Designed miniproteins, single chains, continued (5). Designs and how they scored, part 14

Each design is a single chain, and the fold is of that chain. pLDDT is the mean over its residues in the fold that is shown.

## One batch from the design tools (miniprotein)

Design m16484
Fold by ESMFold2-Fast:
Structure m16484 (fold): chain A 109 residues (1-109)
Amino acid sequence: MSEEEIRELAEKLKEEAEEIARREIEEAVKAGEPLRDAAERAANRVAKLVEEANSDLPEAAIEALKLLAVSYAYRAMAEKARELGAPEEEVERLLRAAEEAERQARALI
């Protein structure tokens, strides 16, 4: 599978990953839950969704797609957290997680 094909699949997953991420942060803020716990749960949910939707792909391709989708999720979580008035330190932590996931994905493709 080519790098271009992996990126196209990741872009198709972007909207769904971002929606899951935004909802998880909104629910966490409403419940008074730590954003770190909500973010980890959202990332795991997105990764599972990618794995279940793409089970027929090679393992390396699935891992790259998971990391790209998780990167999109963390960016969406950071934006929603900022919108809801979360501390800038928490927003920066989510953005760093997104950057790290993207870096790991790029190393696999």
Scores: mean pLDDT 82

Design m16486
Fold by ESMFold2-Fast:
Structure m16486 (fold): chain A 64 residues (1-64)
Amino acid sequence: VDPVEVARALGIIEATLLAKYELDKLSPEEIEERIQRFVDLLSPLGEEAVKAAREAIEEVLKSY
């Protein structure tokens, strides 16, 4: 299993749930803190995995 692909998939899931259930309830600062905390949890998977997750989150949130 590719850690980068796993991290990307987890990022898409996290961003989708955030957008559907929490995006309208959180301030922009709280949203960024939530994202940063999430990608920090993925740091053991490597720098490329963290980058893939953050990019996936940004792409999903731009669509909302």
Scores: mean pLDDT 80

Design m16487
Fold by ESMFold2-Fast:
Structure m16487 (fold): chain A 99 residues (1-99)
Amino acid sequence: MIDEADVHLALAEIHLAILKWDIENNRPIDPEETLKMARTALEHLRRAVALGNRDAAEIAEGLSKVLKQLLPHVPKEYQPEFEELIAEADRIAAEARAL
């Protein structure tokens, strides 16, 4: 039986993979779409952690790293939202590692 936590982890990993692919292929950064994808990934990661899945830590750390890489390239008006999502990803990673 597929665990609900594993489904949420897989969905978060897919969103992270898309963001990484966009960076690797020099796609123009759409800050609004990036924020939407990051928020969706974080929601899935929070659910995975709530269900006891420690593997959420590595995906959250990956998301934090990707968002930090994008931060200097986004318009100034979006930077506070990116910084908040980075902080949230770092919190989720710490919570998952404490499991």
Scores: mean pLDDT 85

Design m16488
Fold by ESMFold2-Fast:
Structure m16488 (fold): chain A 73 residues (1-73)
Amino acid sequence: SLGDLLALEAERKLKEAEELLKEGKYEEAKKLAKEALRLAEEYLSRVPRSEETEKFYERIKEGVKKIEEELKK
């Protein structure tokens, strides 16, 4: 489904952003992190809220927050 694809893409983008951050590619990491959050928010707008979808969104938000905190250093 479209929702499943959005969730998968959000997780892939976040993982790519984390790898770019590890490589010191901060601007690229920031762009992918923002895209991951956007995709996760779109996913949540299209699916019923459940414990699974809430945990998914919290994981993506936490990952994005960690990237943003590293960019402030």
Scores: mean pLDDT 83

Design m16489
Fold by ESMFold2-Fast:
Structure m16489 (fold): chain A 97 residues (1-97)
Amino acid sequence: MELELELPEKIKGGEDLKVKAKVSGAKNKVRIRVKAKVKGSGYLAGENEDIVEPGGEAELSIKNLIPGQEYEISVEAIDVESGEKIAENKGEVKVEE
């Protein structure tokens, strides 16, 4: 099972971060949860989630990220029926000033 993550390397200050996530090989509906944490401090700056059909793609937005800051973006795929985490992926995004 694979969680594919599409992230920009950087966004402009005041722009929403757009995250695309797709899980391959899931049997049931999947909850895709995205968290944006400030790199270094671990402060949770934003979170969003969606539920997708097997083989579906989630498009999630994180708003109000601070210009000049770098974020670790973590994405988890959770099987809706079992509540089990079935896949995860991570990336980093820089917000320009």
Scores: mean pLDDT 84

Design m16490
Fold by ESMFold2-Fast:
Structure m16490 (fold): chain A 60 residues (1-60)
Amino acid sequence: SMSEIEKLEKEIDEIRSEIHKVENAGREDPSVSEEEMKKKIKELQKKLHEKIKKLQELKK
């Protein structure tokens, strides 16, 4: 479905934006734990990968 594809693309863009924000926060604020930052990025990357996989399945 085209509407589902568009929804997934929007969700993918949002996750990418969130990863960027987490990376920037970790760089700007020395109180942010490197381990916690990496954990959050890993969780976001996992969600991103799942959304991309579903998008690829819909586009075939």
Scores: mean pLDDT 78

Design m16491
Fold by ESMFold2-Fast:
Structure m16491 (fold): chain A 66 residues (1-66)
Amino acid sequence: GEKARELLRKAADAASAGDKEAAKRYALEALRTLGASQEELDALSKQSVGDVIAAANAAYEEKVPP
């Protein structure tokens, strides 16, 4: 929904600014909003910022079609 879109925008903005920690946190919060389990979030938190953002965007596209 709208919250996931806002969080994904914040994640992209933080990544562009070089704030990898904030980018990762926003992407994980977007995934949580889209229904990801705590186990899935913990696994993703160990991945690169780019991988977490990609996973969050993929989940958004799947659950919130254009």
Scores: mean pLDDT 79

Design m16492
Fold by ESMFold2-Fast:
Structure m16492 (fold): chain A 74 residues (1-74)
Amino acid sequence: PRVSENELLSESYVVGGAVYLVLKDYEGAIKYFEKALEYNPDNYSAWKGLGEAYKGLGDLKKAEEYYKKAKELE
């Protein structure tokens, strides 16, 4: 029950985060991707999204850390 439901909820939050990335609301995107990771910490798309959001904010060090985490889960 927990695995399938949490994966679906995580993906739902990833979709919301992606919308905020398109709008260039990087802080909003971060909140949604963090919520996605609360439901599924192995969600590749959420880690990648965090990297993209922090890159948009100019936090290149944090962006690189999250992007590296996403690559490890690929």
Scores: mean pLDDT 84

Design m16493
Fold by ESMFold2-Fast:
Structure m16493 (fold): chain A 66 residues (1-66)
Amino acid sequence: SAEEYNKKGVELAKQGKYEEAIRYFNKALALDPNYAETYKNLAALLRSLGASDADVADLEAKAAAL
C-alpha cells in the first residue's frame, strides 16, 4: 500500500539511505498521488538535502491542496 511505502521511506531516511527513501516515497505517490503525508515527508527530506526552495514549495503546495 501507499502507507507501507511511505513508512519504508521514513525508515530508510532515518538510516541515511536517502536515495532509497526518495524511491519509496515515489512508489507511495505512484499508488496514491493524493497521499498528503508522503508529499510532506519528501519535501522535508529534500529540504534537508539542499533542494531548491521552489521544489520544496511545490511539494508542500501539493500536500496542502489535498
Scores: mean pLDDT 82

Design m16494
Fold by ESMFold2-Fast:
Structure m16494 (fold): chain A 57 residues (1-57)
Amino acid sequence: TTLTEEEARRIFALLDKDGDGYITGNDLLDVEGAFGVELPEDTKRITPEEFLRLATA
């Protein structure tokens, strides 16, 4: 089942270790693995809005 917006936001907060509002670096691999998606190779960080779209798609 697809994640809810609330669940996706909680996961985002858990992965945003720096508290800067973005998922970066090694945490991008966790996003790919968790949602079974492949991020563009030029992706340096994910915003909360982009993360929600991936998680709820």
Scores: mean pLDDT 70

Design m16495
Fold by ESMFold2-Fast:
Structure m16495 (fold): chain A 89 residues (1-89)
Amino acid sequence: MEGDIQAALIAMEIALAKNFLKQGKPDEAIEVLERALDLLEKATSLTPEQKRWLAEQILEVAQEVRKHSKNPEKADEVIARAEKLLEEL
């Protein structure tokens, strides 16, 4: 139950980041993704399947942010962290 709540909260942050991208706000989108990734890295109640799915979603959205951002540094950091998490699963 607690893990499902953690997964839902992280998924909502990812959805918010996708919404910011649709609004042409890539820098705001990456800040929200960094928050989602921080929650994911600290989550103790998620299954490996939930972690993989959420990390893959974060990676996909971060790659889209990188294409549209004038400052790719933060997007590159989020991408690297998500890829590392996927390799450790």
Scores: mean pLDDT 83

Design m16496
Fold by ESMFold2-Fast:
Structure m16496 (fold): chain A 105 residues (1-105)
Amino acid sequence: MEELKERAKELQERAEKLGIPAAVHFSRAAIAFLEGKEDEAYRHMAEAFRALGGDVTPEEAKAMVDEYLKALGIEPKSKEDYYRAKAEVFLDMAEGLIEAAEAAR
């Protein structure tokens, strides 16, 4: 978990420096999951989608992530594994947005 928290903090800092609100919110969602704060994590995910021009509630964000993990065949064996899997998905989304922005500049 510590490596994922460090990755999340680094991605949040890079996203803030580049002015990418969606990547900031995905990084914050990952941190919230790693801290066991599931409700906060879905609120940050909803804000990330809103920053991308979507209108998504925290409940819809939760359903979307659960379907995505299932589609990837990710079957968490514990609550801790579940939170780690969700955090990794959000960090991958944040990193993708950051790399796309860096490539466009």
Scores: mean pLDDT 78

Design m16497
Fold by ESMFold2-Fast:
Structure m16497 (fold): chain A 75 residues (1-75)
Amino acid sequence: MEEAKKLNEEGKQLLKEGKPDEAVKKYEEALKLTPEDDLKLRAEILRNLAGALAANGKYGEAARYGKQADDLERQ
């Protein structure tokens, strides 16, 4: 859990630095390490991943992850 939060924060920092490709990788790793029952953190990471993908021009993937985040927030 702590490692997933750390990777999520690293991803946010990379986006701030204009490195969306590296941010995507950090968010994907954070998602893999996030417990299945931590729906709030999982939704946050998915939303951040969607933002990073959109910043990198991958709008289709961004829309898919954004929807996954929205679906989790309804639990």
Scores: mean pLDDT 83

Design m16498
Fold by ESMFold2-Fast:
Structure m16498 (fold): chain A 73 residues (1-73)
Amino acid sequence: MSPLERLLELLEALKESGLTGRNRFRIVSVKGDTLHVALDTNQPEEVREELRRGITELARSVGLSVEFSEEEL
């Protein structure tokens, strides 16, 4: 599966899980098997921890590892 196909599958999974919408995060890049996601520092830490867990589990289901950064979005 190409990195682009994995990204599309991940985006559909994120929509179905309800992790999109009010939660502020940005997909920075996909390099090989690694997804880089930026989380909004204006979100509470509890929300950022929930996003890290949810995104990591979904990415794992499509064969991706995840690295997180924090940004003001």
Scores: mean pLDDT 72

Design m16499
Fold by ESMFold2-Fast:
Structure m16499 (fold): chain A 73 residues (1-73)
Amino acid sequence: SLIEKLEKDLELLEKQLKEVEEEVKRLEAEAEKTKTPEALRELAIKETVLAILKAGIDFTKELIEKAKRKEEE
């Protein structure tokens, strides 16, 4: 079903989120240690990826709720 597929996608996205959050923490530590424009740029890029991933998770959750509401009608 659509809901089953979306729930599996959500699980995968949440796993990816944890990995990206770990990477951001490492890059934050590196940027704080080095204070170079290069390190800050790398951090900003990964923080952007994190934001996109969070938006994707929120969107997927909304789709699941919408699909469940349609089934209840």
Scores: mean pLDDT 84

Design m16500
Fold by ESMFold2-Fast:
Structure m16500 (fold): chain A 59 residues (1-59)
Amino acid sequence: EKIEVTVEMGDDETVEETAKRAREKALEEAKKKGLEPKKITLEPAVIDGKAVVKATVEA
């Protein structure tokens, strides 16, 4: 099963800080569904002109 979370970068935030928040939210969502995370992928992107980090958890 796959969980995908996208987090927008803050004005005073680095991409690494945004990636950390995206990872934490993805892990929280996995825990909420009773899933054990096996792989986590972090992808910086720009969506609709906004800098984001997409976190994908495979369980």
Scores: mean pLDDT 79

Design m16501
Fold by ESMFold2-Fast:
Structure m16501 (fold): chain A 96 residues (1-96)
Amino acid sequence: NAEKIKEEAMRYIDEGNYLKAEELAKQLPEEDRQEIFDRIVDAGVADLKAAVDKVSLERIKRMLERGEITEEQVRERLKKAGYSDEEIDKVLEELR
């Protein structure tokens, strides 16, 4: 049941368990999978803004390398989180 897997993945994101959320997302159709990945990126961006976790950078980098998200999606999320274009470019350099 995709709905239950999606709910479980959302709970793991709320708990900061991005690895488990990503594993569950792989069992979902492309549309639902992308929604979970977008939420992991949103959570990771919030962690970056708070200067809380280097693991968030590694997670986002891995998702970019696997083509699960695009650099443009990360840029848009950072912009919405209040990063300047200069700060966004610096974060994207760290993800490369």
Scores: mean pLDDT 73

Design m16502
Fold by ESMFold2-Fast:
Parts: structure tokens; sequence; C-alpha cells
Structure m16502 (fold): chain A 65 residues (1-65)
């Protein structure tokens, strides 16, 4: 859906901006972002931004590492 595409693009953009290796997966109303190597401070900042996108799109969000 358009929502899934928007969510994936937003997460990829955040990964580029922060320099973190990220992958995004959308399943229905859930957005999961996976980090391969994590800086805990940057991961927390990314999680906050991903949650903001999810709230805007009406999706549940999760960041895992």
Amino acid sequence: TTREVAAQIAVIGEGIETGLPVKAKVEGDRLTVTLEIVDEAKAAALAARVKAYGDRLGMETEVVY
C-alpha cells in the first residue's frame, strides 16, 4: 500500500541520515526496523523518529537490534 511504501522510504532516509545499517519491514499495520550494528544512543534517537512516523501513518512501530 501507499502507507507501506511511505514508511519504508522514511526509514531508509533515517538510516542514510544517521549512518546506521537499517532494514525496514512492513506487515499490515506494523513497521519493524532492524539494526545490524547498534550505537545505543543513535538507536534510541532512531526509535523515537520511527515512532513519530508510525503515529502519523497509524502504524505500530518497533526497533530491534
Scores: mean pLDDT 69

Design m16503
Fold by ESMFold2-Fast:
Structure m16503 (fold): chain A 77 residues (1-77)
Amino acid sequence: AEFDLGVADIVRAVGIWAMEKGDYEGAAELFEKAAEIYEQVGDRENAAVSYRLAAEAYRKGGNQEKADEWEKKADEL
């Protein structure tokens, strides 16, 4: 469980790095993956944060429909 949290934290950090590089699609995929790991280990707070980061990445990449979907996903947690 703690190991899985560490993996999710690393995946999220790589997603932030991708955002800084302007790779919004890659960042969104990484944030989605981090959120899934956080959900599986029961960390709903970090899962919600990661879903919102995915939404922000999709929004910056011009995909408003996916941004709205991931924001709703965060609100469900």
Scores: mean pLDDT 83

Design m16504
Fold by ESMFold2-Fast:
Structure m16504 (fold): chain A 65 residues (1-65)
Amino acid sequence: SFLEELEAAAREAEAAGLDELAAQLRLVAESLKTAIKRNDKTMVEKLEEEGRRLLEEARRALAEL
């Protein structure tokens, strides 16, 4: 799932020493879980878009290692 991808990326970023990026990925994952539980569709869409941008940044940063 998308949440699992965010959490996996956060772990990989942390292992690579990218602590700030890992924290951002975890924060988005946590916020997304909350929005899903509240059935806040607008917030879910915004957080999924933000999460996709952070995943792209993480993949780029990790690829340069």
Scores: mean pLDDT 85

Design m16505
Fold by ESMFold2-Fast:
Structure m16505 (fold): chain A 58 residues (1-58)
Amino acid sequence: LREELLAEARRLLEAGASIEEAAKKLSEKYGISELEALRIAEEARAELGADRPDDPGI
């Protein structure tokens, strides 16, 4: 379950989607809440974003 969500979020982020856009697509695709989808997208971004220092906080 979580692996699929993370993989999809990573794909969307690599394609240039924002965290909010990725979360909305995850929510629609898997029927999870936007809050859960946002957390998954944030986790995927953290894995990818190690190379990107453009973080508004951490």
Scores: mean pLDDT 73

Design m16506
Fold by ESMFold2-Fast:
Structure m16506 (fold): chain A 81 residues (1-81)
Amino acid sequence: SLAEEAKELAERAGELALELARAKKEGNKEEAEKLEKELEELEKKLTEVMRKLLEEGKDEAVEEVLKLLAETAKKALEILE
């Protein structure tokens, strides 16, 4: 389902975001650049799936994805501090 696809994309984006935060913290510029590009592609795909979910009125699925993204952003910021 689109909701399952969105969750899988959000989880993978979360994994990459945490890896990116660690690479930046460690000063690994080349790895960080690679991870940034991979994350950008996943975010683009996730945005398209979330747009379709909104068009289908699946607001609860969108809210779940947004919660997951917010928790991941919080964890990434903690790594960078």
Scores: mean pLDDT 85

Design m16507
Fold by ESMFold2-Fast:
Structure m16507 (fold): chain A 68 residues (1-68)
Amino acid sequence: SEEELEEIVANLEKHLRYLAEEGVPLDFIRRVADLVVRTVEEKYGPEAAERLRQRLDEILARIEKEMA
């Protein structure tokens, strides 16, 4: 559902942000995000995966800007 995807996005943002603040390289963080998108595609389908990818791209762009 939409609500489940938003919860996944919120929890994932907290996790990815924590990794960035702890000094994990951005390329590794992107790989983690890619793995999650693949898992969501298998479980919820391609539409849900595309929506998650869009939200993660926005989150990763914000994290990259904050790290610079």
Scores: mean pLDDT 82

Design m16508
Fold by ESMFold2-Fast:
Structure m16508 (fold): chain A 73 residues (1-73)
Amino acid sequence: SDLERAEEAVREAEEAARRAEEAGDKKAALEAGVAAGLAGISLGVGKVVGDPAFAARMAEEAARRAKEAVERG
């Protein structure tokens, strides 16, 4: 479901942020951390307004940004 996709994206974004932090790259950790936070907010907003498709799309975009921040560091 769209909600499950959003939850998976939040987990992926949080994992990317954690890996950046463990690597000691402060810039990548901050960028990935912000993106992970946005993924979580997107899931929360989608649940409150009853739009799981919006939550999935926004959380997946945020997870992509988190992964890119780690890859660029």
Scores: mean pLDDT 80

Design m16509
Fold by ESMFold2-Fast:
Formats: C-alpha cells, sequence, structure tokens
Structure m16509 (fold): chain A 77 residues (1-77)
C-alpha cells in the first residue's frame, strides 16, 4: 500500500513538471505579444492584445492544474 502511494506521488510530480513546461511556453508567447502590442503598428495592436489574453489564459489554466496536482499530492501525505 505505501509503495502505491509513493508511485502516485511520483506520477503527480512528473505531471506537474509537464504542466510547468507547457504553461511556461504559453507565458513566453504572451510576453512576446505584449512587446508587439506596445511597439507594433496601431492597427495590429488589438490583435496582439487578444493573443496576449489568450496565451495568458492558457498559462493560468496550467498554473491551476499544477495547484490541483499539488493539493492531491499533499492529501496523499
Amino acid sequence: MEKEKEEKIKELKEKRHEYLLEGSSYGVLGIGYAAKAVTGPEEERKEYLEKLKEYNDKSNEYSKKMEELAKEARELE
């Protein structure tokens, strides 16, 4: 029984790492669009801001999933 608990905690940690990498990728994309929004043409600013919001939302989704996995791991302690 204890081995099953340890393996589950390991799986949760690996999954959190995967979500961290995915969320970080979206965060970097968001920063890129934020820079384009402030330095780019006025006519394209709205599109860049919408992309920024989209990628920030995706990054936040992965942050929430990571927090859920962290809570599940703590419950297994």
Scores: mean pLDDT 80

Design m16510
Fold by ESMFold2-Fast:
Structure m16510 (fold): chain A 102 residues (1-102)
Amino acid sequence: SLSLAIKSLKNPLAKELMEATAVRHAKQLLEQGKYEEAIKVAEDIIKASTNPKLRAEAYLILGEAYYKLGDKEKAIQSFEEAKRVGDEETRKKAEELINKIK
């Protein structure tokens, strides 16, 4: 799995690069309408990463994918997690996304 591949990396820079690449891949899946695949990649990032910024971006992807699949409750939960772990910019974006869901 992607989570195991990320966890197997001993070099911190290689690990962060792989995690950043995984975030980019999850965003591409979301843009392609592959919501269930985007969820799986985002969950793998959340499980493997200790980087708050990358975890926050993964939670935003998770929330958007759940929203597109019609799961408003899981979408809101994911955006609340993005607010908890993210910086001020991520918190603002997550708040805006929660408000759009109502």
Scores: mean pLDDT 86

Design m16511
Fold by ESMFold2-Fast:
Structure m16511 (fold): chain A 64 residues (1-64)
Amino acid sequence: SKEGVLASLEAYRDTYFYDNPEAQKELDKIIEDFKAGKLSEEEVYERMNEIAKKYGLPEVKPLV
């Protein structure tokens, strides 16, 4: 769900990006594009995992 995607991204931001303003900016752009209907749920997770890989962080997965 849209709400589940947003909750997952917020949890990831608070856990892994809390001290990284540049990563937060990249994440905020993904959130805005998703809210605007420019990205599907699948595309959101693909872009998030590119950022995660860039910073050596765990894979972002959809909430169960």
Scores: mean pLDDT 79

Design m16512
Fold by ESMFold2-Fast:
Structure m16512 (fold): chain A 64 residues (1-64)
Amino acid sequence: SKVEELYEKYLPEIEEAVRAGDWERLRRLLMELANELYDAGASFDEISEALRRLAEHAAAVRAS
């Protein structure tokens, strides 16, 4: 799906921002992903779930 394509596209960039402690970049990437998902026709629920999955992944990377 387009949601999964965008999720996978942003995932490595978000991981790098988290590892670098670059919270401004992380915030910008999350906003860009949310906007691209909205523009791609994703529902609010799909966008919310994608952002939740990324937040959980970011927390796991941070804990490593």
Scores: mean pLDDT 82

Design m16513
Fold by ESMFold2-Fast:
Structure m16513 (fold): chain A 83 residues (1-83)
Amino acid sequence: MKEIEELIEKARKLAEESLTADPEEQEKLFKEILKLQRKAIDLLEKAGADPAHIDLLRRVLDLVAAGDLDAARALVREAQAQQ
């Protein structure tokens, strides 16, 4: 659990750092943030989190990585409506 918290904190600090970075560095930081988030999802899966929730998180992250924020939001809303 501490490992997941450390990944989340690191991702948040990188996101704040990206606000003052050059556009090229912002793209690199965004890719690092996505890698940290994927690692956190993998750790949640290993910790026995619900496979359906893990699948949803991975799909949302893939859409965010592709820049499709509207599709990512729609997927989250649809999943919540089905619960």
Scores: mean pLDDT 75

Design m16514
Fold by ESMFold2-Fast:
Structure m16514 (fold): chain A 55 residues (1-55)
Amino acid sequence: SMMEELEEIRKNIEKAIEQAEKEKNVTVALSALKDAREIGDEELVKRAEEVLKKL
């Protein structure tokens, strides 16, 4: 159950990163970065940081 909850959170963060890139939305990208850092997912942190650099 906890592992399934973590996968759902990761999936939501991935969607937020994709949305931020498509919409060029800095606020969404920053929120996704914060969430990725809170769960300790280094790959999602890097993806969110890369999107922020492009915005």
Scores: mean pLDDT 84

Design m16515
Fold by ESMFold2-Fast:
Structure m16515 (fold): chain A 65 residues (1-65)
Amino acid sequence: VELSEEELREIAEKAGVSVRTVRKVVELLNEKGTEVTSKEIAEATGISVGTAAKVKELILELLEK
């Protein structure tokens, strides 16, 4: 799972998180695959489960393009 810096910024803006947070979520998806849960993302990044779910969804949506 790889995204450009522009794609990372777009996701960060839409989810209301920092680019650094989005990058950490991408790293988790790359290590564990797309089956990583929103709870696991929240635990690793310190964001809420709801925000983690949004970030994951936005990343997966861009990867399908």
Scores: mean pLDDT 79

Design m16516
Fold by ESMFold2-Fast:
Structure m16516 (fold): chain A 60 residues (1-60)
Amino acid sequence: MKIEELIEEAKKRVEEYVKQGKLDEANRVATRLMRELSDLGVDPNEAARIAEEILEEALK
């Protein structure tokens, strides 16, 4: 599974949950993305940054 595909899937799911007012579910998707990216060898700090950006963009 490609890193870029995981990021795009998570972004879409987070945006959908935020639109539905399901903020807990959106946070779970972001947390899962961080773990999956770390498992694929992405630096933990970079994985956290990516997940935070996705959440912040969806809340704008």
Scores: mean pLDDT 82

Design m16517
Fold by ESMFold2-Fast:
Structure m16517 (fold): chain A 84 residues (1-84)
Amino acid sequence: SVEELIKRAEELLARAEELLRQARETGDPRLAEQAKRLAEEAKRLAMEAMKESGDDKEKILESIGLVLRAIGLQIEAERLLKQL
């Protein structure tokens, strides 16, 4: 369901944010790479949720928010990886 896609994307984004925090604290590039991969997967799920939302404006907007959050985390992880 769209609800399950949104929930899975949110869970992956939360994990990505935590891994990115740990990557900054430890300087471990593997954690930043894992965060990037989780954000990329969350973006895919959020885009699928957006596509499957039909005319449900609330779910479309929620899915867009998750896509933007995922893009932000991907950029942040890529910037950190260039520094490590």
Scores: mean pLDDT 88

Design m16518
Fold by ESMFold2-Fast:
Structure m16518 (fold): chain A 85 residues (1-85)
Amino acid sequence: MAIERAIEHLRAGDVKGALAAADEAIEEVGKLLEEGVLSEEEANEIVDLIQEAKKHAVAGDLEAAIRALEEAREKLKKALEKAEA
């Protein structure tokens, strides 16, 4: 998943790679919303967390960026588990 790649880039100190992966993650969330897998509320919450992570990464706060992406990942995982149930 693109969120996982964004986290790994941040752990490596690659902010540019992390921002690219975060943008890809936003695109993936948008597709899941279009497919009806995510609700609009779930998609907006996940995208907001990814955008927060991008802002922290640009500011050089990589730990805060990683935490925001981990929260986005957990919300996405729970939403996908509900959709498959």
Scores: mean pLDDT 85

Design m16519
Fold by ESMFold2-Fast:
Structure m16519 (fold): chain A 67 residues (1-67)
Amino acid sequence: MSEEELDAEVKEALALIYLAIGNLDYQRGDYDGAIESYKKALEIAKDNPELQAYIEKRIAEVESKKA
């Protein structure tokens, strides 16, 4: 596709945006919202294993707080 080179950078930016939204929700005590945003970031970051691992760790942390 004509956007393939830009797509990787855009995907990383979108994943970071959803990660930031999840962090904001977590800080505000919205654990369900935080998990939802982190899962969206994880799906977008599928081509970045390091970022995926970080997001998965954040999801586990929030789930631990919710339980």
Scores: mean pLDDT 78

Design m16520
Fold by ESMFold2-Fast:
Structure m16520 (fold): chain A 69 residues (1-69)
Amino acid sequence: MSEEELQREVNEALVEIMEAIAKWLADRGEYEEAAKTYERAAQFAESQGLTDVAERYRKLAEEYREKAK
């Protein structure tokens, strides 16, 4: 495995971990924190070229931000 391949796997794992944390926060009713976590996940996914994943996370961030009102 090259450093590039390893970095890609690490980046994908980080995105998955951020999604899991956001879901856990949402399940607890901490919608504002869930929204912030999805926003961070979207920014990171976009920086890694995961455009579809980033778009999905931005939509979830907006949904949870609305629920936090």
Scores: mean pLDDT 80

